# Designs tried in a protein design run: designed miniproteins, single chains, continued (5). Part 41

Each design is a single chain, and the fold is of that chain. pLDDT is the mean over its residues in the fold that is shown.

## One batch from the design tools (miniprotein)

Design m17410
Fold by ESMFold2-Fast:
Structure m17410 (fold): chain A 66 residues (1-66)
Amino acid sequence: MKAEATLVVLPREDSEEEFRARAAALTKAIEEALKKSVTLEVVGGPEEGATRNMIRAAEATVEEVA
């Protein structure tokens, strides 16, 4: 009955500063859209292809929950 959503934001060639700003903006936008608490985990990794796919999958999951 309690809904939980976790969004994992991975770096994709962003600078450290840009990545952190983007993660904060995404957390705020998702919390606003769902009007619920959202856990955002920031995972760094050099695997560019896998990183982009994981972000897209996480975003799709949040959309399905909404």
Scores: mean pLDDT 52

Design m17411
Fold by ESMFold2-Fast:
Structure m17411 (fold): chain A 58 residues (1-58)
Amino acid sequence: HMDEIKAQVAAQIAKIQASPSQAEREKHLPGLNRAVSQLLETHSPEEVAEMVNEILAK
């Protein structure tokens, strides 16, 4: 359940990182924002920041 939302965040970050232009990156921001908002319903902002940092640190 939560693993699916975390996977969505990871997928959106990967798409942004793979995007060759700012315009392409901006296309994925609404999806990332929605997934992060879903995490914030059940996790603190600090916990969500840790999850995002784990994905980025890989």
Scores: mean pLDDT 75

Design m17412
Fold by ESMFold2-Fast:
Structure m17412 (fold): chain A 57 residues (1-57)
Amino acid sequence: EFTFEDYLKAVQERSEKRIEERRKAGVPLTPSGQPLTPEELAEARRIDLEVRDEFLK
């Protein structure tokens, strides 16, 4: 029952939660359409791996 759309939604929801946590912590956020910083890329990669681990393993 797991679909590619479910995967994208899970990644999106976790990314939004992390962005909100960073906003609350006062960490600068990269504006929409700008390249992600190395730290943001590492965090996005971690979220992707977590979602894959839960739904694809």
Scores: mean pLDDT 68

Design m17413
Fold by ESMFold2-Fast:
Structure m17413 (fold): chain A 92 residues (1-92)
Amino acid sequence: MIDEVGERLIAAARELDPSVLPQAERGYEVAKELAKKDPVKGAVALGLTAIGLTDRIIERNPEKAEEARQRGLELVAEATKVKDEIENKIKS
């Protein structure tokens, strides 16, 4: 669910670069607020936050680039799965 992806996003930020924690927390808060009106938009916002955080972590920590990319891809995949599950319910 969106909360699980958001919690993993915050954990990844804390472990890889604590300086991006405020961005991770804000992105998750925005995604949760969007999800109240449009759950698909909430899931998309969470995925975009994961991409933005991955790019920022790589820029600041080039030595962690591979780990950051891998964790970012996993978070984007989980957010996409949540989005697809919501869209499938709407189409039904």
Scores: mean pLDDT 81

Design m17414
Fold by ESMFold2-Fast:
Structure m17414 (fold): chain A 98 residues (1-98)
Amino acid sequence: ENDKLKEAEELLKKAQELRTQADRHGAIASRHREGAEKNRKLAEELKKDPSKEKQAIGYEKVAKSAEDTAAGHEARRAQLQKEADDYEKKANDILKEL
């Protein structure tokens, strides 16, 4: 009985730690998305001048790199959130039997 309560508490603590990690990945992804958007807008403006097409392509490559990095952090966030959900569900199932 007491051991089951401790197991549920440990699972909830693990879920909270995973949520904190997920939030950090979300913040990193958001910053990279903002950087990518800024560089995409700069590239679009530069494309209005044919003499600056090579410079525009440079900003597009930087934006794509930032987008790829953001996607990686977003995927990790989703995985951590799912793991946290699974731990919380297991803890709640234990607590319901007490």
Scores: mean pLDDT 91

Design m17415
Fold by ESMFold2-Fast:
Parts: sequence; C-alpha cells; structure tokens
Structure m17415 (fold): chain A 63 residues (1-63)
Amino acid sequence: GLTPAQKRGGAAAKTWSPEQQRVLGTIAEALRKIGDELDEALKSGKKPREVRLEDTEPRPVVP
C-alpha cells in the first residue's frame, strides 16, 4: 500500500508530468553533486573548482 511519505510527496509530483519529473530529477541530482564537491573542497582547505574559472571562464555573468 501507499506510505504516508508518498502521499506528502505526491502533491508536488502531480504538478509535473512523468517526463518532466525525470528531467528535473536528473538536473537536481547533478546540482547536488556539484554542491557536495564544493563543500568538500572548502572543508579540506583546497582551492574550490570555481577558482579555475578565472582562467577559462566559459560563461561570465554580466552584473
């Protein structure tokens, strides 16, 4: 049977089609992995990967 957790998550899931849910899930997972790597680099005292972008900035943001 359905668990209470599935009912709580289902409200948000109903907003998106199964196809959209798959795409969003993939993007969210990729972003979380990037965040985890950055956090680990910060905790270890290593230079963050973003420092490398100063040399090969592929997509600069115009303020």
Scores: mean pLDDT 60

Design m17416
Fold by ESMFold2-Fast:
Structure m17416 (fold): chain A 69 residues (1-69)
Amino acid sequence: MLSPEQARAELETLRAAVEEATARGLISEEEGARLVAEAEAAIAAGATTRDVFELAARLLGALTKGVAS
């Protein structure tokens, strides 16, 4: 189970990445908001560190897709 400190740090990292991706047009504002909401819901439901990393990996996948031809 994520500690409150770990959960907060992971969520803050995800928010920063989502804001950057949205500002650069790599994902929509709606998709960015959904990813953050999913992370918040997962943490509230007692998500494991793995679940949070999976969400972060999905965001990174979206970023790399934006530069793939």
Scores: mean pLDDT 69

Design m17417
Fold by ESMFold2-Fast:
Parts: sequence; structure tokens; C-alpha cells
Structure m17417 (fold): chain A 72 residues (1-72)
Amino acid sequence: AAELAALRARSAQHEAERDNLTKKAMQYYKKAGETEDPEEREKYKNLADEYIGQSKTHAAEAAALRAEADAL
């Protein structure tokens, strides 16, 4: 019982981190779209892409933890 609850809690935590990183990425994509300087635009786009990559990692970890919970 304790292990199932722990896996679900950790999965939910990774989902929250995923959502936070996605929100941060969207903020940088917005800055890239508003920037007149092509160099600054690329900088913000690269930062946004980096946060999306981190978000995908947390999404994968959340999915793996849910799969482990479902197997119990």
C-alpha cells in the first residue's frame, strides 16, 4: 500500500514539474516572438527548447512511475 501511494505521489510531482517547465518555455517563446533582434530571438528560442526538453524528461518519468503503480 505504501509503495503504491509513493509511486503515485512521485508521478504527480513530475507532472507538476512538467507543467511548470512548459509554462517557462512558453514565456521564452513569447519573448522570442516579441524580439526585433534575430540574435536575441534565437537565444530565447534556444532557452525555450531547453525547458521543453526538461519538461519531456519529467513527463517520461511520470509515465514510468504510473506504469509501475499500475503493475502493483
Scores: mean pLDDT 86

Design m17418
Fold by ESMFold2-Fast:
Structure m17418 (fold): chain A 80 residues (1-80)
Amino acid sequence: MTSSEAGERLFSGDFTGLNPNDVVDFISRYPTLNDADREELIQLVRAGQYREAAARIVRAEGLDDNDPEKAEELAQKYRS
């Protein structure tokens, strides 16, 4: 799985078969996160908390963490 594909699946809520290392790589390359948020998100991903990690990224974009439109927009951005 590519880091881009992991990001798409993370925002789509499809956590089936996600490799934590691919998601960590995606978070490490995410351009709008500061270093503190990035480290917190990497810890969440390593703990298997994918839904919480996705919600935190959506919130960092300035929207509600349960906004399905923003989550879908982010998924589309990382779709290959």
Scores: mean pLDDT 72

Design m17419
Fold by ESMFold2-Fast:
Structure m17419 (fold): chain A 77 residues (1-77)
Amino acid sequence: SLEELEAEVEANMSPEQQERFYEIRRKHPDEFERNAHLSPLEVLARLYKAQRFSDREEAQRILDLMLEIQREQMAKG
């Protein structure tokens, strides 16, 4: 659910990363509705694939956020 997705975002992302995530959600509401059952990183990965040929700059912003979150998860390890 969207509430579960938001709880995972708040638990696992910095305030700056949360703002970037919610900005991406505002720009792509249909993709988030379709994928509300997935983790935040899985939603970002699907959105990256959808955007990489239509909006390269947006795809890069999504990829940058994903890589930052993945690096932080590995550092906590």
Scores: mean pLDDT 80

Design m17420
Fold by ESMFold2-Fast:
Structure m17420 (fold): chain A 87 residues (1-87)
Amino acid sequence: SLREAVRELAGTVLRYALEKGITPDEALRILREVVEKLRRGEMTVDQAIEEAKKRIDELVAKHGPRPLTPEELERLFAEVQRLIEEA
């Protein structure tokens, strides 16, 4: 289902974003863009994951790793859960 695909994509991208260190707003922007491409049939789940990882790597190469606060993590998890539920 689309919801299961979005859940897999979101979980994988979130884990990678947290490991590499990008901001919540950057992570949400990337995730929303690849989810939209998935919804439009422009990408498979695997292609969306690889595109998101590439964009995360590019941001880390440009800005360096950035630690998240507990409040930023809580907000990010809430927004991602909402995105999955809307799928």
Scores: mean pLDDT 84

Design m17421
Fold by ESMFold2-Fast:
Structure m17421 (fold): chain A 76 residues (1-76)
Amino acid sequence: MKVLLVDPSEEVLEKWKEELEKKGYEVLTARSVEEAIEIINKEDDLSLVLVDSAWSNEEVQQIRAAAKTPVVRLRR
């Protein structure tokens, strides 16, 4: 299962990537909305997009508009 993580923090991305890869997921990362949209448009086998709560509502909507898969906003 291929998952895209979208977070402005490299440290947060590294921690989430390690945890998900331990569970058998293939993980792609993006640090910006533009990078996330580029990955979504190139990857036909994405199963899920996870976006951090740090992104604005407008930025999350841009990702949702590009995604063919579920987009889940992480909340603490």
Scores: mean pLDDT 80

Design m17422
Fold by ESMFold2-Fast:
Parts: sequence; C-alpha cells; structure tokens
Structure m17422 (fold): chain A 65 residues (1-65)
Amino acid sequence: GEKQKAAIEELKELGEKGATAEEVIKFLEENKDALSEEGLKAIEALKAGDYGTAGVYLVKTYAST
C-alpha cells in the first residue's frame, strides 16, 4: 500500500544519509503498522545483523506496494 511505499522510501533516504542500523530499526518499529509481514521480517533480520536478508525482505515489501 501507499504507507508501505512511503516507509520504504524514508528507509532508503536514511540509508543514503548514512543512518545507523539502530536508527533504521527505530524507524521501522515506529512504522511497523504500515509494514507487511515481509517488512516485519526485515526488522528481525536487521536486529540479528543479517543485512542481506533484511534487504531481500525490504525489496519484497516495496514490490507489494
């Protein structure tokens, strides 16, 4: 949905600005109601330090918007 697309775009901007993993996780948790199941799995992957898996789930979230 549009909320998921907006959340992913803000996440992308945070990454481009050199945001820390902690800042990215905080943003995603504050916007978890707008995220799909894939977006929630991305948060868990980020918390585990698995940035590759997190990226895959974020792409799936974006593709679903």
Scores: mean pLDDT 68

Design m17423
Fold by ESMFold2-Fast:
Structure m17423 (fold): chain A 67 residues (1-67)
Amino acid sequence: SAELEERRKKLYEELKKILSEEEFAKVAPTIWDDRAFAGLDRDVLTNRLGLSEEKAEKVLELKEKYL
């Protein structure tokens, strides 16, 4: 829906504020892939994508807020 797309767009912009350019480039593609986005957990964010625990927590908080 247009509302879900708008929420994902807001999540995209919020992630841009908290992540470096390199970190954002790793995470941003998952936002538009329903399966990849649903599969984003702390382990994927820290061990696969290389985010710190603090940044992984912020990403998961934003995911919860905008879903």
Scores: mean pLDDT 80

Design m17424
Fold by ESMFold2-Fast:
Structure m17424 (fold): chain A 96 residues (1-96)
Amino acid sequence: SELIEKAKKLAKEGLKLIEEAKNSDLPEEEKIKLGRKGGELLGRAAVLVQEAAGNVLSEEEREAMIKLGGEIGVKIVKGDESALKYVGPFRLLVES
């Protein structure tokens, strides 16, 4: 599926940005910004996976998924271990 291939690319980029943010020597504000951007890319990947499964999402539902991803990306960068459960499915998606 072209949607799944696009979702894999977004997930790979999002995971890379979160890892880069967490492991960088950048100022905390810039790390948070990169983590949010990475998380938003994971949210966009989740939207494409839902659409590939035949689910019709409203613009509000898409925005909520992207926003949630961004918030979780920030939590991961700040060291919230509970937020790491969110990235597991995206790692599997990239490896599939």
Scores: mean pLDDT 88

Design m17425
Fold by ESMFold2-Fast:
Structure m17425 (fold): chain A 91 residues (1-91)
Amino acid sequence: SASIAAASARATAEEIAAAEAKIEPIAKEAAEWLKKNPEKRPELIKKLKEVLKETEDEAKREIIELVIKGVETQKEEYFKKALKLELEVLK
């Protein structure tokens, strides 16, 4: 029999893999939307910077800064990093 700790570790790894699988299409969809709507980018950056100024939680600030970089660069990797941090904060 596997120990309860080993079983819990495997379940957590499967849950993380499932969450990461959901992150990838969301990050891709966000990046593709920004590429199709480049005129919306300056307004989104302005609004995100205003939210960042009012945010005191360090983890939330890092997430917002990554989203700003994603909007500025239109790269999926920044949205993936932001969503992964959001999952870690929700644990």
Scores: mean pLDDT 73

Design m17426
Fold by ESMFold2-Fast:
Structure m17426 (fold): chain A 94 residues (1-94)
Amino acid sequence: SSEDELNKMIEGAKKALEEAKKNKLSADEVRLLAETAIHEFTEFAKKHKLSEEQKKKLEEMLEEIVKFAGEVSEKTKARVEEMAKKAKEVIEES
């Protein structure tokens, strides 16, 4: 069930990014979206002992979120990248 939960979170994040692009979300809305997704990934990592594959999936999704934030603004990218860095540390310690 942890694998199913992880896959649902990744799918949800991807769909949220697609909708954000489609709806032309503001920098503040994209930041909130990224912050929410990164928080969910961090909490999942704290609750579960992650496999190498699960860590890789979360890391790849964090990179996708940072890339999208960069498409919106440099300030949004910098803030999201800082949050993603902290999340990666938690994921690696899982």
Scores: mean pLDDT 85

Design m17427
Fold by ESMFold2-Fast:
Structure m17427 (fold): chain A 89 residues (1-89)
Amino acid sequence: REELAERLLKEFQDIADEVLKETGDVEYAKRLLKIGEDMAKLILEGDEETIKQVLEAAVRIYERLAEKFSDNPELVERLKKRAEEFKKL
């Protein structure tokens, strides 16, 4: 539980930093960071069904980010890799 929550939080911190470097959009980066914090809390406080739904939501967010930044192939590749890593959890 704690390890999964910490991993999810770190992944969203890392992608928020990457988005900030690629786009300069501070507000969007802050929103991604808050999503990671909220999801980590749901993993710590939730049941097994809640954890499953949070991980599925994380995958969808990374897939949507890849679509949004489709003109940046390096960022898309990193986002797709992170989505695949969450699918294995």
Scores: mean pLDDT 77

Design m17428
Fold by ESMFold2-Fast:
Structure m17428 (fold): chain A 97 residues (1-97)
Amino acid sequence: LDEKIEEARELRRKAEEEKDYMSREVYTRELINLLIKNGNYKEAIKELEKIIKEYESKVGKDHPVVAHYLKLLSKAYKKDGNYKKAEEYLEKAKKAE
């Protein structure tokens, strides 16, 4: 699993360097899912907060893509033991749909 995380990091870095924003998003999503699966919740939270801010600036706060990432952020906070933040972001996700 750690090897897959490192592969996802490298692929995302190459996509970023090549300005391939589609592949960058695919690898970012894969990285986040792998981080959650591996128990790296704090890093997954940071990655999710970053991508949510990027999407909020591009498509607005009330968008299905933003709702999707907010649900993942809620899940990551819940697994990290921060139930208050998990509930806050889950409610925010419902409003963004």
Scores: mean pLDDT 82

Design m17429
Fold by ESMFold2-Fast:
Structure m17429 (fold): chain A 72 residues (1-72)
Amino acid sequence: SSEAQGLRARALQEAADLARAGLAAGKSVEEVRAAVRAYAREFVERNNFSEEEKELLERQLNHILAHLASQA
């Protein structure tokens, strides 16, 4: 749905911001990945995502985390 798409876009942006802030603060890539995954889990639970929306968010988060890890 349009709402689910908007929520997913917000989750991706906030996760990317969280990852960048963690890296800037000197956290390890593993610590940043753990924090982002914890955030995503809470976001999915809070917003009652379907399994399809959850899988799509997870796929997009893995792509962003891989990209950010390459810069660390």
Scores: mean pLDDT 81

Design m17430
Fold by ESMFold2-Fast:
Structure m17430 (fold): chain A 68 residues (1-68)
Amino acid sequence: MSIEEQAEKLIERLEQLRSQLSDPLMRDHLQSIIDGIRTALKNKDVARLQQYLAAGERLIELAERHLS
């Protein structure tokens, strides 16, 4: 799987989690991250995408814990 495909899947998961969250601050935080990943994809910034992918696992875990 390409790094761009991994980033697109991360965006999809973060958007899904964001839609399920009732906390506006957490939703805004996830939106900022999603926007950052989209910008990196548009610019083909591989190094930035790698940084987001490394952080994405922790972001997903944090968001999932907030869905309780």
Scores: mean pLDDT 79

Design m17431
Fold by ESMFold2-Fast:
Structure m17431 (fold): chain A 58 residues (1-58)
Amino acid sequence: SIEDAIIDAVVTVGRVAAARGEDYEEWARSSARTIGTHYGLSEERIEKIYQEAVERVK
């Protein structure tokens, strides 16, 4: 689904940021909002994408 593709992109952005010593969750939140807004997703759907990205690194 488009949401699964966005989650994969958000995880990638977060992991690249973490490899540079930046905060994974901050970059995951930022990228989820940017990409989700671009696709016209609701705040609830953007929040779910962010939560899924956070869960993938626990």
Scores: mean pLDDT 85

Design m17432
Fold by ESMFold2-Fast:
Structure m17432 (fold): chain A 94 residues (1-94)
Amino acid sequence: SQEELRRRAEELLKRGQEAYNQGRYEEAARLYEEAIRLLEQLPESADVLEQLAQAYRNLGEAYEKLGKDDEAEKYFAQAHEAQLKAAELRRQEL
């Protein structure tokens, strides 16, 4: 089921990016939020945190396009935190 959750999250991120590229920013945000919800169910690892960081960054960019700057800043901050955690765990993978 963890492989299924990861696969579904990746599909949602891809669909979100397609929606974003077509200017469907509300749909993109919804798809990214669904992907984040699935990724948060997975065990915390560098790979999962890297995917979460990307998803949060994509969500922030979608909210910027919607003129929701406060929400965008919140998600950019969450992306940065996830990136820092991923980098720390990656350094421990020797």
Scores: mean pLDDT 89

Design m17433
Fold by ESMFold2-Fast:
Structure m17433 (fold): chain A 120 residues (1-120)
Amino acid sequence: SIKEKIIEALKELGELIVELAKEYGDEKTAEELKKLFEKALEAIENENYDEALKTIEEIIDLLQEFAEKHPEVDINKLQLLYQALQYIGEAIKYLKEGNEEKAKEKIEEAFKLIEEAKKE
């Protein structure tokens, strides 16, 4: 289902973002991000899409704060992570509206960005 694909994308993206914070020694931000991703996943599983969208916005805000605190982080990688989060948010919004085709298109774009972010 499209919901299962959104859950998969959030799990993969969450692992990448939490690991990024840990790589820069920011254990506090890593733990806060982990909790927000767990909250977003629970919201999607319960079909509480408004809570999921709000939580994705909180993740984006925290990632932006992390980027400002750690200017040495690769800007290209950060841009891929931000765009993937935005596409997941759009996919959730379209799923909430019953537009499964557009939700699928947005989640497929998110997966492409996640795969690119994994490359070294």
Scores: mean pLDDT 90

Design m17434
Fold by ESMFold2-Fast:
Structure m17434 (fold): chain A 94 residues (1-94)
Amino acid sequence: MAREEAEAAYRAALEALQRSIAKVKGVPVPDRVLSEQEVIDEVTSIYGESVRPQAEQLLAARRQYLLAKATGKEAEYQEQLEKQAQELEAALQK
């Protein structure tokens, strides 16, 4: 259950990011969920190639946080990884 919940939360986060990208571009939200790589490419097309490492870190941090939560290792890393992911999300919204 925890793994399924973590995977669902990760997918919801990707969908939320797609909506934010569509809003920034002023276009309709895609009728399909974009892959992680497609999302990174969209972010870099909007903010420039210089933000690719930040976008990759954001998705990696979210994925690691959700996987740690699913595997019961979250107690050691959860707070730090979530804080890092939130800081990167805030940086991308500036």
Scores: mean pLDDT 62

Design m17435
Fold by ESMFold2-Fast:
Structure m17435 (fold): chain A 60 residues (1-60)
Amino acid sequence: GSMNKLILKAIGLKLRAIGLLTQLELDLKQGKPISDAEKQAIIDEAQALFKEAKALFDQA
C-alpha cells in the first residue's frame, strides 16, 4: 500500500544520507583535499535527507 511506499522511500533517503557521510569520512581519512564549504554542503545535504525521511515516516 501507499504507507509501505512512504516507509521504503524514507529508508532509501536514510541510506543515501549515510552513504554521503560515509564517503566524506573515507575521503577525509585518506587526506583528500576538500574545502570546508564542500564538507559543510555534504553535511547539509545529509541532514536534509534525514529530515525528509522523518517527514515521510511521520506521514506514513
Scores: mean pLDDT 88

Design m17436
Fold by ESMFold2-Fast:
Structure m17436 (fold): chain A 87 residues (1-87)
Amino acid sequence: MEEDLKKILEKLKEISELFEQINDAIAAGDIETALALLDELQRKLDELLKFLDQLIKKYPDNDFLTKLKESVEGAKKLTEELKEKLS
């Protein structure tokens, strides 16, 4: 579990860094860069969701993993909406 948790934290850090870069690009009016970074964010969110699905199967009684998956799915929907709004 400790190694799996470390991987989750690393993926969340990458997602957080991408979100900062997207905000910076939007603030600068660089919509082309923002859209490219949103595509990368969607890919990272999909990778995290796939990893969480594997962990939920391994640890079915772990409510934290299920709640985290719901939050990541929410973030993916918001990312899709933002991408559509900017395009």
Scores: mean pLDDT 84

Design m17437
Fold by ESMFold2-Fast:
Structure m17437 (fold): chain A 56 residues (1-56)
Amino acid sequence: MTYTVVKDYKGDEKLPIWLKKGTVLDDVVLKIIGKETGLTPEEIKAYLLEKGVIKE
């Protein structure tokens, strides 16, 4: 399943990455972000969904 960034995300202390509106996040991209940030793909998805940054 893929997620689409619905608003620009400029990062915070928990997830210090920049995501531009319209970016598509697949499992490969989430795994790369997880490796860089120390978070699991599931934690990244949950956090971005909670903040309203992505949608299914």
Scores: mean pLDDT 80

Design m17438
Fold by ESMFold2-Fast:
Structure m17438 (fold): chain A 69 residues (1-69)
Amino acid sequence: MLEEQQEEAREALARLPEQVAKAKITPEEEKKFELLLEALLRAAELVLAGRPLSEIRELEEELKKKLEE
């Protein structure tokens, strides 16, 4: 079950950028979305690798800093 969920998550994340591109978002929104997507992909990798919650929190802090720029 867990392995199947991990595989499904990877497939969903791989297809997400294509779906968003077809939505015709603005360049400013696209940049913010790229930051969110990159953070989400990293968070997913950390979760799939069984990394501690502290590493995910560090990723959240980094994302907040970039979004505030």
Scores: mean pLDDT 69

Design m17439
Fold by ESMFold2-Fast:
Structure m17439 (fold): chain A 70 residues (1-70)
Amino acid sequence: SEEERRRALRRKILEAFQNVKTKEDLEKAISELREFLKKYNLPDEEIDRIIAQFKTTMESLLKIKEEKKK
C-alpha cells in the first residue's frame, strides 16, 4: 500500500541519517535508496526527484556534522 511504502521510505531515510557521516557514505546511501525505490516500481523520473531532494537534505546535514568535527 501507499502508506506502507511511505513508512518504509521514512525508515530508510532515517536509517541513512543515522549512518551517513561522510560524503562517501552519502553516495552509498543514494545508491541504496535508488535500489529501494526501484523495488517499489517507481518511474525513473520520480526516483531522480526523490534522490535529488534526499541528496540536498543530507548535504545540509553533513555540513552541520562537519562543523562538529573534532
Scores: mean pLDDT 75

Design m17440
Fold by ESMFold2-Fast:
Structure m17440 (fold): chain A 92 residues (1-92)
Amino acid sequence: DPEKILEEFIEFFKKSEGLSEEEAREEVLRFMALLMGLDPDSSEEIRELALRTYLQLGVLNSNGLHDPAKIAQGQALLAQFRAEVAALEAAA
């Protein structure tokens, strides 16, 4: 459940950094944008897309990234992510 995982990340940052819920949510989004190779100050839509893609990649990794089929799924997910980022940037 991506929403449950997001809430767990928010709670982690709240406890580890002493942040409010809103501050923790912003830090999670900035951190995920950086991990996905994006500007941390990108639009919230782009940052949320980065978070969702990162979580989907994490699920693939937990099921064995050494599987060629899982590698292909991860590559397709990253290609879709880059196309969606480009479309959102063009719409801005």
Scores: mean pLDDT 74

Design m17441
Fold by ESMFold2-Fast:
Structure m17441 (fold): chain A 70 residues (1-70)
Amino acid sequence: DGPLQSSLHSMKAADAAGNEEGIRHASESSEHSLRGDGQGSSLHGQKSGRFSGNPEGQQHSQQIVQHMQQ
């Protein structure tokens, strides 16, 4: 729901204070979703390749993208 997306944003802000890479991955994934080119398999493929070395950033990005798609 909407309130969960707000909570995710706050969590990312705190995490990004020392981890800008995590916030960047989330931003890129959300932008792909907004453009309509990442809905479904395409977006999943992009995230898998980019987040191979950062599971925490991938998790935050995935949650935000899912909320934006819904």
Scores: mean pLDDT 52

Design m17442
Fold by ESMFold2-Fast:
Structure m17442 (fold): chain A 80 residues (1-80)
Amino acid sequence: MSSGTSVYGDGSSVTLSRVTSQEELDEHLRKLRELGASDETLELNRQMADLMHLVISDVSGVSDEDLTTIYRVIIRAAQE
């Protein structure tokens, strides 16, 4: 499985993972739920995976509010 991590100057980081199967998607969503992700965040990740075959598999230093905004922008752009 292919993944990439971006680390920013403030110490925040985001990891994107390619998803090629429903089983891989379910595993990433399970891990995010264990980390305290909201049902909204899990649903947005599912939509993003369906459109782009990518999920945000790990985040550090990013607020839930900012993360939700990022998902919404990506999904909207992918649906055009």
Scores: mean pLDDT 72

Design m17443
Fold by ESMFold2-Fast:
Structure m17443 (fold): chain A 79 residues (1-79)
Amino acid sequence: SEIEKEARRYIMTAAALIVGAQVMMLYGAPRERIEEVLRRAEEYARKAKELAKKSGNEQLIKEVETLLKQIEDLRAELA
């Protein structure tokens, strides 16, 4: 469905931002810049979760929950 396609677009954007944050960590970027990227990733993941719930697609909900957990874990590494 169109709503699932939009959810997947937000999932892909969040995943790309997570990869970007990991690359920034490897290159020693400032903590505040990495946190800003993770904050944006979380924003897109939350939008994806809302759409996934509206679609009733449990697999998409699980994928978003995995992305949110990855963001949480990366934030813990920054602490």
Scores: mean pLDDT 89

Design m17444
Fold by ESMFold2-Fast:
Structure m17444 (fold): chain A 92 residues (1-92)
Amino acid sequence: MPLSLEEQLELVAEALVELGVMTPEEAEELKRLILEDKEAAAEMLAALSAEERVRLAEALIAAALRYAERLGDEEAIREIEAERDAFLARAA
């Protein structure tokens, strides 16, 4: 069964905290803003440094992988893992 938008945002928030892009409080605020105030959410994301944007991309890839795993989509899992590996090779 597909995840709700709120469940998808929770996976993104978890990945952002685990990768050190945001504190738990900042990740919860971003999740709230995406649901309630998309303009403020866009400004928060636009304020990120180049290094933080790289980490945000890593968090989004991690969240997408977790989502695909919950759906049991083996093809999507393989594609996301390949993109993650390619991204990490470029970031190194």
Scores: mean pLDDT 73

Design m17445
Fold by ESMFold2-Fast:
Structure m17445 (fold): chain A 89 residues (1-89)
Amino acid sequence: KASELREQALQKLQEAQQHFQQMSSSDDPEVVEQSFQNLINAISEAKQLAQQAGDESLLAQIEAFGQQLLDILSRVAPQEYVDALRQAV
């Protein structure tokens, strides 16, 4: 029920944070691209789960994380990555 969806959303948000750290720490273009795809998927899943749970606070946290990532990546990442993240959040 809602509490389980909330826990799953929190787990996906944590996974997204881990994927971002992996992306930021890697020199391997393949690892960076794969980590970015995992990051986008985790954010999308976290948002969907938070919406299903009706947890406005958690949804706001996920959106804030996405906005923080957009600010960071817009300065250092290729535009295609920024565009993909913008669609996910």
Scores: mean pLDDT 82

